# Designed miniproteins, single chains, continued (2): the designs that were tried, part 98

Each design is a single chain, and the fold is of that chain. pLDDT is the mean over its residues in the fold that is shown.

## One batch from the design tools (miniprotein)

Design m7402
Fold by ESMFold2-Fast:
Structure m7402 (fold): chain A 86 residues (1-86)
Amino acid sequence: MELPEELPEEVEETAKRLVEVGGLPEELAKEAAYEYYKIMNRLPDEEEIKEIARMLKEGVSPREAALELGIERGVEALVEAVEKVF
């Protein structure tokens, strides 16, 4: 998994935040931010940044961390939608 030479500015800002919150290497933080952006088509919020940082520190790959969080958030959104309508 190779990062493009230039990341979107918003993804770079998210990577900086992952370094600050998680104490992660810059390269790993950039990969995680980019994988999340590709999967969710948006940037993570502060709670999602903390969870990504935790998973990466536990040895989860950037892609797997982004997928796991994407699934969790997708399920939460579906549950909220069902509760709000029914």
Scores: mean pLDDT 73

Design m7403
Fold by ESMFold2-Fast:
Structure m7403 (fold): chain A 75 residues (1-75)
Amino acid sequence: DEAVAQGYAVGRAAVPRAAEVARARGEEPDVEAIAAAVLAEARAGRPELEAALGDAAPAVEEALLAGVREGAAAL
């Protein structure tokens, strides 16, 4: 539950920065591209978390994606 909440918070926090980068390029933020990039970075940066959580890892990834999509909807 705490790991799921942290995944959601990380996803939400990533959106403003990704949106700012896109806007600096004169582009509209692409929610699916942001979600894919954040998920890929989380997987690459947290292999120990995936191993430690086992059954909880999918729920953490789902929470991270939900955070990204809800954060993007708030833009």
Scores: mean pLDDT 70

Design m7404
Fold by ESMFold2-Fast:
Structure m7404 (fold): chain A 70 residues (1-70)
Amino acid sequence: SHDELMAKGMALIQKLVAELREMLAQGADPEVLSKKLEEIVELQLELGAANDAKDSERAEETIRRAEELL
């Protein structure tokens, strides 16, 4: 269902944020952190747009991109 896709997408974004926090704690390069943050923000915006439009195909594409970044 669309709600299950949204839940999956949000869970993946939460994992990406957790990894970003770990990278920050390990003293990763600010430029690397900035690029990862930009990727996460873009995914959040795409998932939000897919939710607003109830576009399951867009949600699935966003989830696939999030999984590729993990």
Scores: mean pLDDT 87

Design m7405
Fold by ESMFold2-Fast:
Structure m7405 (fold): chain A 85 residues (1-85)
Amino acid sequence: MKEDLLKMFELTAQSVLQLSQQGRYGAALHLIGYTYRVLSSIDPEKAQQVRDLLLQAMRSKDPQKAQEYVQQAIDLAREALDAQP
């Protein structure tokens, strides 16, 4: 279950970046909202940090910085999931 949730999150975070690059900001925001809801049931504080990082990735005009924000979001999501029993 933890690995499946992490893989789902990684795919969703990458999709946020891809949709943002396509100018599909509405769809990216929906995915960010979805990841926030899933993670907030596990770790509300890290869920907020992950959401903020994905929003920064979406707003970034620098592809390298956007990728770094996505990676930081994935790392925080992994930490939240690893803390669960």
Scores: mean pLDDT 81

Design m7406
Fold by ESMFold2-Fast:
Structure m7406 (fold): chain A 113 residues (1-113)
Amino acid sequence: ALPEVDPSAPLTLDGLRYVLAKHGINAPDENIEALYRHLAPDPSLDAVTTADLRRFLTQDVAPNIPGFTEEEAEELVRRANPENLPVITVAGFDTILEDPRVRAFLKNTLEAK
């Protein structure tokens, strides 16, 4: 059985796999692991920080999506973390993937050969 993912838990690698699959992103494990290392570069935390998510959306995602502004990226971070926690939850990252532009960018990036 697949492990049950707690939506209030910090976003771990297993949580990232679950959220990506839920949104129809079928990517090789190596690409998902690479994304998680990029989102969570400090292995001692075992979590994605709000600062790391903000960096990813403003520096890596927004420049590659026409019409996606830094202001819209900041708004998504705020919606993903309404309680202003220092780390992003599974439910928080699920909220990010509800944006169809971010979802399409990740699908195209992670499913690439």
Scores: mean pLDDT 81

Design m7407
Fold by ESMFold2-Fast:
Structure m7407 (fold): chain A 56 residues (1-56)
Amino acid sequence: SMAEKKAEAERVVERGREALKQGDAVAALVGAHEVLKHFPEFREEAEEIIREARAL
């Protein structure tokens, strides 16, 4: 369902943000890349994670 897909996308985004908190740029980029490939509706969140990971 659409609600389940949104929940899954939100979990992937949250994992990427957790990686940023831990200073793990590689894990953050992997998470953002997964979002871009499978959840294009969350592109903005993925791009934010990529920008922050590059600043680490």
Scores: mean pLDDT 84

Design m7408
Fold by ESMFold2-Fast:
Structure m7408 (fold): chain A 69 residues (1-69)
Amino acid sequence: MTVVVGRVEVGGDRLLSNELYWPGDEERLREYLHQAFGPDQKILLERREVEPGEELTVTWGEVLDRVLP
């Protein structure tokens, strides 16, 4: 199963350098992060394969919610 791993950096503050897993929706994730942090923020997305049946949910919802407009 293919997942998208996103890493977000905000200036010199590494609050959002945590990995985000977003299966098959990298464009929406990128748009969301640009809306939350601004168009000039650095966003790195990578695709990885994981074994079926493994639950890989690493979302820092509390972090994302704090920066949502």
Scores: mean pLDDT 52

Design m7409
Fold by ESMFold2-Fast:
Structure m7409 (fold): chain A 109 residues (1-109)
Amino acid sequence: DEIVERVSKELKVPKSLVEEVLRLLEEVPEEEWDEALEELAKRLGVPLEVLKKVAAEIYTLKGEEALKRGDKEKAEELYLLALKLDPKNKKAFENLVDLGIEELVKGVE
C-alpha cells in the first residue's frame, strides 16, 4: 500500500507500525479507536501520541486520494477524522480550510 510507504517516510516510523495502525483503523469502529490505540501503544511500548500521529497521517493521505477521485464529501470526512486524532496535523487542517469548512476545524486546532 502506497499510503504505508508515504506515512513511514514522512513520520520516520517503521512500515510495520504503520501497517498495524492501518489494520486497527480498518477493523475497529471509530467509536472504539481511542481504546484500541491505547491498547496497541501498551503492547508495542510506543507512546499513544505517536500512534495518533500515524493514524492522522493515514487519514490525511486517504483524504487526498478521495479528493483526487472528485469525492469532496469523503475527503472532508477523512480530514476531520485526521484532526480528531491529531489536532496539530497541518496538512489535514490546510486541506479542510481549502475545502471551505474553516468554522468546523476551529474547535480542533
Scores: mean pLDDT 81

Design m7410
Fold by ESMFold2-Fast:
Structure m7410 (fold): chain A 75 residues (1-75)
Amino acid sequence: MIVDVMLEMFRRSMERMVAEGASEEELQTAAEKFIINGESTLRILGKEDEIPAFRAEVEKLLAEALEQLRARQAA
């Protein structure tokens, strides 16, 4: 499904950004932009009912990326 593809691309983007030394602010900004673009895409496809779940999964992936970033800074 399109949502699964979008979430997988976002996960890989977050992993790359962390590996490349992105800041916490950069990760948060990227997630906000991804949510805005993803919500627009889902509305165009008539899948507005999937928006809350999509947002929750993006926020979860962002939280995991922030945790990984903080762990790297603590080591």
Scores: mean pLDDT 82

Design m7411
Fold by ESMFold2-Fast:
Structure m7411 (fold): chain A 110 residues (1-110)
Amino acid sequence: SEELRQQALEQAREAIGELSSAIGNAVLSQSPNQDKIISLLEQARTHVETAIEHLEQQDYQAALQHLQQALSEAQQALKLAQEANNEKTVKDLSEAIKHVQEAIKLVQEI
C-alpha cells in the first residue's frame, strides 16, 4: 500500500529527528558511557536512514531488517542512558523507539 509506505517514511523521518536530538543531549550530558551511547545512537540513525532509502525503493524486506537493527541499537542506548541517569537522552530515545516500532509495524502491513 502506497499510503502505508508514506506513513512508514513519516515515522522513520520522525525517528531520525529524535535520534539526532538524543545524540545532542548525550554529547552535552558528559555522563558515564557517553561514547558508547553516542556510538549506538549514530549507528541507529544510520540504520533508519538506510531503511528510508529502501522504503523509497519499495524494498520492504531490506527496510524492515534495517529498522530492526536500529531498534536493537536504540534499545541498547536507552538502557545505558537510564543507567547514566541522562533524563533528556532517555526521553528523546523513548520517542525515537516508538516511531521506529510504528515504522516496523507499518512496513509489515504492506
Scores: mean pLDDT 92

Design m7412
Fold by ESMFold2-Fast:
Structure m7412 (fold): chain A 94 residues (1-94)
Amino acid sequence: MEELVEELKKLSPVERYEKLADIFNELARRGATVEDIEELAKIAEKLGLKTFAESLRKMAENVDKLGLTPAQAVEIAAAFLYMEASLLRLEERS
């Protein structure tokens, strides 16, 4: 975890969000668990994404109530991160 956080901190904000989204999608493809969502929330918090980390913890606690699998919850989070990266790219080109 710590080594991954340090590697992500060396990236630009856009590249960081894209790389984080790629990590989420890879975990989802491998069958992410509720414990994986909790670990991803810790990574997000260490990257300063506190609101996103809180959302991930709420997803982990409520996957059954939401009618989602843990892997589906992680896929939704990955899609959100790709969207944020795309919006940041537009701002960089302005």
Scores: mean pLDDT 83

Design m7413
Fold by ESMFold2-Fast:
Structure m7413 (fold): chain A 87 residues (1-87)
Amino acid sequence: SIEEELMEIFRSRVLELARRLGLDVEELQKLLDSAKSLEEAFRLVAEYFQREYEEGRLSPEQVKYLQEELEEMIKEIIERKRKAEEE
């Protein structure tokens, strides 16, 4: 299904983003694997990065970069899902 394809794309992109930021991807990968929907995946990823920031593993500059990257990824995925549902 298109949702499964979009989930795989989102997982791949988020894990690469976490690797780029020098974060341990093991916990994030487990969270993404537990997600039952795109909406749940978006929420779990946001909660994960918020925790990393609160625990001092992300700088304010990294948080800003991360917010911009995540907003663009989520926007692209939502647009692709909407377009696929219309076609």
Scores: mean pLDDT 81

Design m7414
Fold by ESMFold2-Fast:
Parts: sequence; C-alpha cells; structure tokens
Structure m7414 (fold): chain A 56 residues (1-56)
Amino acid sequence: SDLLNKARVLEQQAEALREKSKEFREKGMDGLADFLESQADKLLQEAKELRKEAEE
C-alpha cells in the first residue's frame, strides 16, 4: 500500500539521520546531533501513524 511504502521511506530517512547524529555527537557537536535526533523522531512518529492507518 502507499501508506506502508511511505512509512518505509520515512523509517529509512530517520535511520540515516540517527547515524549522522551519532557522528556529530562523537565530534562534540551536541546541538546539531540533538536537532537531527529530533528530526528522526518526528519521521518515526509519522511512519508509526501511517502504519497504524494502513492496518485499518
């Protein structure tokens, strides 16, 4: 379904942002790392809602 495909894309984007956040945190760029984690969390929340909608 389109909803499940969109959820997968958002989950992949969130994973990429989390890896990038980890790299910035290791470099002491905590503010940028926190920002990227926040963006990843928003994408994962959207993906979770899309998956719930697709199951109905």
Scores: mean pLDDT 87

Design m7415
Fold by ESMFold2-Fast:
Structure m7415 (fold): chain A 87 residues (1-87)
Amino acid sequence: MPPSREEAVAFLRQQYQLFLARLDAFAARHPQLQAAVDAIRADFAAQVDAILARAADMSGRELLLQGIALRLRGIGALFDLELQAAA
């Protein structure tokens, strides 16, 4: 059963909020990387805004795939930050 656009938007917003919480937790542990965190925060805000601006032109399934892709990009961004902190 394909998700509604409303359900897919709710999923996207939930994934974004979880990502922001993880970025905030990372920044608290690694204040020296604050500028890198701020750049990632700005980039992901722009990505979410771009997806939401196009949401009316997407099916619930397409919008769900955008939410999943955002989750995967967020995991990658956090992994790259942890590698920078370990260097």
Scores: mean pLDDT 89

Design m7416
Fold by ESMFold2-Fast:
Structure m7416 (fold): chain A 98 residues (1-98)
Amino acid sequence: MKKYSEKEVEKALKAAKKFLEEVNEKLKKGEELSEEERELAIIVSQFLSLLEDIKEEHYKKTGKLPSNKELYDAAMSKLSEEQRKKIESALEKLLKEA
């Protein structure tokens, strides 16, 4: 598994959020998504949802917000090897397009 720095994680999460905003804008305009865009949107959306769940749990337990890197590392630790590879592949594709 590739280890990301805090800045790399922040950049990847920003790219992921921007991608979902662009997908939502296309859907709002009645534009059809490609199969690749649809698959990528599902993977990214599920991952961002997992990050929000972990963030909420951490805040309830500690009263503090986790860093983006702590949040990413915690999320990846909860995923299977296959799921981690899918997330890493998705984020790398988004970083190349951003």
Scores: mean pLDDT 80

Design m7417
Fold by ESMFold2-Fast:
Structure m7417 (fold): chain A 65 residues (1-65)
Amino acid sequence: MEERKAAYQRAAALFQEAIRDKSSPEEVAAKGAEAQAILQEVDPQARLEAEVLDNGKIMVVVSYE
């Protein structure tokens, strides 16, 4: 249980840091993939999706199958 919580926190922080660092959209996508891999190690049903809005804002969504 603690491992899942830690992984969620780690993944969210990783993704947020990529956005905060003004990384390119490609780099943000790469960090999103890393966060997805971290989540799937502890919660294989969790999916992390990032949508780039027209205004350049990024929305992070976590969904379950």
Scores: mean pLDDT 67

Design m7418
Fold by ESMFold2-Fast:
Structure m7418 (fold): chain A 87 residues (1-87)
Amino acid sequence: KKEEIEKLIEEILKGLKETSESKGIPLEKEVNALIKAIEAVLNKEDLDEIYENSDELLNVMLDYVEKLVEAGLSDEELEEILKKLKE
């Protein structure tokens, strides 16, 4: 499971870099939006209210994190991803 998380982190970082290059969004801005989305999910915040009040980039990242949770990603796995993104 730890190796699966490491692979997922690599896939996330690759996707962020590809989006940064294709859409001209700074990689740092994408990483910060993903960090905020993961923190919102881990803190059990009202995600519907966040979707209504956040910018488009944060909404995209929040949708992505929710899809990972629906696919079976645990809170502990999200915390490991968050830790790696903050490094």
Scores: mean pLDDT 76

Design m7419
Fold by ESMFold2-Fast:
Structure m7419 (fold): chain A 66 residues (1-66)
Amino acid sequence: MSPEAEGFTRAIKEAGPQIGMNLYSAASGLGGSSRTGEQAGEAAGEVVGEEIGKNAGRYASQGGGG
């Protein structure tokens, strides 16, 4: 495993909730005034960040040589 791929995956997992909160903050201007929307944004950001991190790490390890 390359240290870069591991660090990138970890950074995305850690940044996921923050990304979700930032996206929710931007979207709240469109009518997301409920606390449910805020919590959903944070949770979705965490899940998406983790999933993207895992997929990016796997793709990087394959190097495009199918």
Scores: mean pLDDT 61

Design m7420
Fold by ESMFold2-Fast:
Structure m7420 (fold): chain A 140 residues (1-140)
Amino acid sequence: MDKELEEVVETLKHLMESENPTVIQLTHLISLLERNAAYINQIAKLLESEGISVEDAINTLAKLLKDKADEFSAGQILSALQVIATLVEENIDKISKETLEYVLKVAEYLYEKHKEELTPEQAAEVEKIIERLKKILEEK
């Protein structure tokens, strides 16, 4: 567990410092975050100990997803959006309204970009994620 949480932090640091972050690296990070969803608060603390705010992590993930949108499958987009929504929900007090607005804009962009590739069930799940993010934004 501890080694895997440290791997999340190191992978994110490498992505933030990289001039050419890859879809493979981002997919690996998303998989690690999904697998460790129960430990999101511990991951947030580890990030903060390394000088990375949860807000910086969320902004980095959202930007990379937007920049690499054409390289992801519809299923990978759904997984990534679910991870970001969980990070936002668990850390609402640590996220600015501006960051939440950016995340929502990225989620809507990714939905429209992959809309024709999503199954009806996947589309419904993405729409639920967008509604969850909108509700949080209304509380800010």
Scores: mean pLDDT 80

Design m7421
Fold by ESMFold2-Fast:
Structure m7421 (fold): chain A 56 residues (1-56)
Amino acid sequence: SDTQQIVDQSTQQLQQFADQLGTPEARQGAQEQIQQMQQALQNGDTQTVRQQYDRL
């Protein structure tokens, strides 16, 4: 689904960005965003997924 693609792309972007910054804070933030998006995807909450994506 389109929502799954957004989650997959966002996961890659967040991981790359966090790795580029190289700080524990950036990695923690990326993990929290990824978990939130995966949780929303499991619940079928497309609005939350879109909101998380827009924050990137």
Scores: mean pLDDT 75

Design m7422
Fold by ESMFold2-Fast:
Structure m7422 (fold): chain A 75 residues (1-75)
Amino acid sequence: SMAEKLKEEIKRVLLEAGVPEEKAEEISEKVVDAFLTGGSIEGSTVGARLASEHVDPERLAETSMRISKLLLEAG
């Protein structure tokens, strides 16, 4: 499904940013749930918040932008 593909793409972004696999799975699920409920703005808001809690400051801006782009492209 689109939701499963989006979750895997967000998880990949988080893994590349150094987030452990179990936490990347949890975050990607929460971000997709937020996106399905409130669209790209809600998904991006949740994504930025959770990324700020788990991603190094030096990688945070890039990681947040990559997640937001994936959500925007999903519709």
Scores: mean pLDDT 86

Design m7423
Fold by ESMFold2-Fast:
Structure m7423 (fold): chain A 72 residues (1-72)
Amino acid sequence: KKIEEERKKVQSKFDEMRAKYNEILKEAQKKGEYEKVKKEFLDIVNKMTLEEIKRLAELAYKEGKLPKPKID
């Protein structure tokens, strides 16, 4: 099933981005730069995460399981 393969790929990238985000926030908190780093990194992660979510949602949409996602 192609969708299962694609889901695994998207999920892996999504998990990696979440792990990076959490690690960077923990390090920034220890350095007293939590708010600054969170703001900067959140912009990057949100953009990349939205692309991965869009890919996954597009696959699900093709199966008619959900409407096309609203990215904002």
Scores: mean pLDDT 62

Design m7424
Fold by ESMFold2-Fast:
Structure m7424 (fold): chain A 93 residues (1-93)
Amino acid sequence: SAEELLRKGVQAYLNGDYETAKEYFEKAVKEAEPGSELRARAYSLLGDVYEKMGEFEKAAKYYRLASEDYRALGREPVAEFLEQKAKELEKKA
């Protein structure tokens, strides 16, 4: 399930295994229902992984995708936060 993939990715992320975390979060995005909170969270976490890996352009992309999903879900404060993170990372790229 997308939820199980997300959990495994979080465990890898917390252990500093960013390549493994990336793979699990990418699978979670593909398996999650479009527009779901689970997909929004997976996109956000994928942004975090790419940021840790120094891939700022990709990190910004995924933060924006997460922001779009959170905004559609009525989660405006978290959507704005992620959009702001994307803008800051684009300045570093």
Scores: mean pLDDT 89

Design m7425
Fold by ESMFold2-Fast:
Structure m7425 (fold): chain A 69 residues (1-69)
Amino acid sequence: SEKVEKIRKEVKKAEEEVKKPITSKDEARAIGEKIYDTMREAMLEGDMESAERGVKVLRELHKKWREVS
């Protein structure tokens, strides 16, 4: 499915982005919103693997979010 391929690509991009230093709350918010949208699309398409990968990205983002004042 073209949708599933796009979802997996966006998840991979988010996994790469979250590995970088996050310097602002706006940056963290943008990454979080994008991955939430991608996870929603993954769940609607039945791609639970991509949804689970998105959860891992959000957990890592949450740790970094706590460092940004």
Scores: mean pLDDT 81

Design m7426
Fold by ESMFold2-Fast:
Structure m7426 (fold): chain A 80 residues (1-80)
Amino acid sequence: SEAEEEKRLAELKKEYADSVATVNRMIEEMKDKYPETAEKAKKLVEEANRLAKDGTIENLWKAVILLDTAQLLLAVEKTV
């Protein structure tokens, strides 16, 4: 239904916004010590922002996956 699609869209928009905030904070914290990994994460954020611009469920979902990938890259760097 249209109502279920609207709910899913709202949930993905919230996930996207929360993930962008988290990844950007991690990039700022890590950019001096891990500049190469921070730059890779920044490029993933830029691609996610580009995809999110059309506001479709498909592209918001793809954007969230890219942000999750960026978060994992930054998290792994801290543990290596």
Scores: mean pLDDT 87

Design m7427
Fold by ESMFold2-Fast:
Structure m7427 (fold): chain A 90 residues (1-90)
Amino acid sequence: SIRDIERELTELLIQIAESTDEAEIANLVERMHELIRALAQQLGLSEAQKERALAAADGVAHTARSNKDPIIIQMLTAQLILQMEALAAE
């Protein structure tokens, strides 16, 4: 479900925020991209919309690393999913 993807994405972004190992961060970011691609497929997003979603997810990961607040990470994750659902409505 979308809620399961949101939970997994939130947990993954918290791990990205907490990690200090560049190789681990690279692996976590790739897993994040896999989740975003899976959600894009479930929502029926176009290739261009999927690319926009991946770029937005990278921005959220960057903010998570600088902020590290799990409440803010959860909020940003929820907003990202809402934005992807809105793209599907276009």
Scores: mean pLDDT 86

Design m7428
Fold by ESMFold2-Fast:
Structure m7428 (fold): chain A 85 residues (1-85)
Amino acid sequence: MKKVLERTVSVGADEVENAGAAAGLAAIEAIRKGYDELKLTLKFDSSASDADIEAAKKAAEEAIKETLEGSGAKMEVTIETVRVD
């Protein structure tokens, strides 16, 4: 049975870089605890633009990629984005 780590991160419109940092930390936790899959949800408020959401998702993807490449770990990664009112 696959071990899945699920994490949700709230992202402010001016905090795109924080999404990358949080995603990197989630990937480190998943690797250290021996998870096979990471499911990351980035939650944005209604004021977030599509550009902010895309930038935050890119930052998260890059941080996870760097963490996995540096560790040599193999992991399935899913990043979802949700805008909430």
Scores: mean pLDDT 80

Design m7429
Fold by ESMFold2-Fast:
Structure m7429 (fold): chain A 60 residues (1-60)
Amino acid sequence: SLKEKAREIVDRMAERLRAQGKPEEADFLREQFDAAIDSLTPEQLEKVVAELEKRLAEAE
């Protein structure tokens, strides 16, 4: 669930990057985050999700 939530937020951020004309950055973000998610502890994953939610809320 936390991993799924993080992927959903990352997908939304990637869509914003594509809209800004940065598709390579969007693809890199997804790939990097997919690799990182499997390596995170539950505590680290919770902190990452909270940070991503904050960034998404602060976006235009």
Scores: mean pLDDT 76

Design m7430
Fold by ESMFold2-Fast:
Structure m7430 (fold): chain A 65 residues (1-65)
Amino acid sequence: SASREAAIAILAIGFAYEAGATSISIKDGEVTLTMAEDTPEVRAKAEELEKELKSIGAKKVIFNF
């Protein structure tokens, strides 16, 4: 739904800004983020975001480090 897609976009974009993602792509419930740094702290935040995005209906969440 458009409302769910908007919620996914808002959450993912906010995370990208805070965690230092260099790229974000959102299409049909699939979220792909490219991260600037590969650290345990960034990976932990990524895992938390994946859980949140899936809980609101994201089909797939991919992180590129």
Scores: mean pLDDT 78

Design m7431
Fold by ESMFold2-Fast:
Structure m7431 (fold): chain A 77 residues (1-77)
Amino acid sequence: MKEPKVIKEIDVNNDIQKALELYEKLRKEGKPAKIVYDPKTNKYKVLIYEEPENPVLREKFEAFTKKQIEKAKKDLE
């Protein structure tokens, strides 16, 4: 799936709880968001994207983001 344009990046350092809370808030507001995690540096970013005009792409993007969150949780000790 093609990623939409990033309109904002929020650094949350190594605080996965803060990243998840921010993502849930953005999702509740209908904003497409993604958590990016680097396991080698233990740093997280929350990316906010422009909303896709195509509803099929929006649903695929949300499914992909859910998998990223599950991955981030599994990468924790």
Scores: mean pLDDT 67

Design m7432
Fold by ESMFold2-Fast:
Structure m7432 (fold): chain A 68 residues (1-68)
Amino acid sequence: SDEELRRALEGLLALLREQPDNVAGIQAGLKEISLFDPALAERLRALFAQRDYEGMIALLEERLAELE
C-alpha cells in the first residue's frame, strides 16, 4: 500500500541521514521498498553501490512528495 511504501521510504531516509554506516539497515530498507516499488528499489540500489547517499536522499524526498 502507499502508506506502507511511505513508511519504508521515511525509514530509509532516516537511516541515510542518521546512520549511513548501517549497511545492514540500508539493505533491509531497500528490500522492504522493493516489495512495493521494485523499480525505485533498483534505482536506489544503483546509487548505494556508488555510495551516492545525497542522490539516494534526493530521490527518496522526491518520491515521498509524490505520494501526498
Scores: mean pLDDT 86

Design m7433
Fold by ESMFold2-Fast:
Structure m7433 (fold): chain A 59 residues (1-59)
Amino acid sequence: SALAEAAKQKIAEAEEQKALLEGALANSTDKNGPAMPEFEKQLEELEKQIAEARELLAQ
């Protein structure tokens, strides 16, 4: 279905973005920098989106 294809695309895009953010965090030496809380929030949101999309695919 179109919904299943859209959900798969969202998962792939979110996983790609998560990998990029995880790489940026791993290479960062400034964990007290002003951008750090923003990266953590983005990772949390991406994980939530992946979980929700996976639940939709299970339906």
Scores: mean pLDDT 76

Design m7434
Fold by ESMFold2-Fast:
Order: C-alpha cells, then structure tokens, then sequence
Structure m7434 (fold): chain A 62 residues (1-62)
C-alpha cells in the first residue's frame, strides 16, 4: 500500500509549498528571461523540499 500525500502540517511541506507558490508568482510577474530563470529556481527548491518531506515521512515509518 502506498500513501501518496504528505502531511500538510509538516514544516517542510509548508515551506516547500510556500517556495513553490513564490517561484510561480515570480515567473508570472517576470519582465525578462533572467527573472523567469530565478523564479524557476525558487519553484524547484520548493519542489525539492516537498519531496524531502515525503522521504522523511517514509523514513519515519520504516
């Protein structure tokens, strides 16, 4: 059996979700390619934290 969702109360999930949303907002308001690239970097960091939270929750269960 697999659990697909991470606990939304997890600090890593909260920070990852906030960074992903911030990165997407930066991309949406970007005026040039450099600003788009920066926003992508912020969004990718958010995704990385969300994946880390999932791994930490799986590790705690093992």
Amino acid sequence: MHHFDVDPADPLVREGDALLKEGMALIDTAKNAKEVAYGIGVALRGIGLLQQARLEQARAAA
Scores: mean pLDDT 76

Design m7435
Fold by ESMFold2-Fast:
Structure m7435 (fold): chain A 77 residues (1-77)
Amino acid sequence: MEVAEAAERGAREGEKISGLEAARLAAKAAGLASESGGAGAAGGAGNAAGDAGYKSVEEASPEEARRAAIEGGREAA
């Protein structure tokens, strides 16, 4: 379940809220960047950046996950 995965990622950093929140904010920032670049393709790229952030949280710290999602969003924009 998506909720369970998010909770597990947060727990890995010792604070489940920080991990989930970092990925969520990074995905939102990528979405805002994609709005500037164009609706269809940029929106897709923004979603991909957000998804990458979630997966990165599982493998890395919240800061690394945020950077990965932001990099993806930047490439989308």
Scores: mean pLDDT 52

Design m7436
Fold by ESMFold2-Fast:
Parts: C-alpha cells; structure tokens; sequence
Structure m7436 (fold): chain A 71 residues (1-71)
C-alpha cells in the first residue's frame, strides 16, 4: 500500500539524517537532494502511483546502502 511505502520512506530519511554528521560534504549534498525528492513525493502522494513511490523507495534505499558502506 502507499501508506506502507511512505512509512518506509520516512524511516529511511530518519536513518539518513542521523548519519549526516558522519558524511563527506559531497555525500551530504547527495543525501539532502534525495531527502528533498522524498519530501516532494510524500507531499504529492495523491498524484503518484504506488509503482512510482516504490521506485523512489528503491533509489533511497540504494543511497542509504552507499552511505552505510562509507561511514
């Protein structure tokens, strides 16, 4: 459901924000851009399909994995 996808997106954003202080300036910029994209997706949830939300979730999960590998 969209609600579960949004809940997962919020959880990942929370994890990313907790790691911001441990990131390089380049990683911080990339992560903040992704957080902005997620925030826009949540704000426009009624106009986005479940499939579009899932794609954003997959992109955001990959960003989190890259961050965890480098901190």
Amino acid sequence: SKDELIKRLVDIVRQLTSLLSQMSPEQQKQVLEQITKVSEAIANRDKLSEEELREILEETEKVLEQVKASV
Scores: mean pLDDT 85

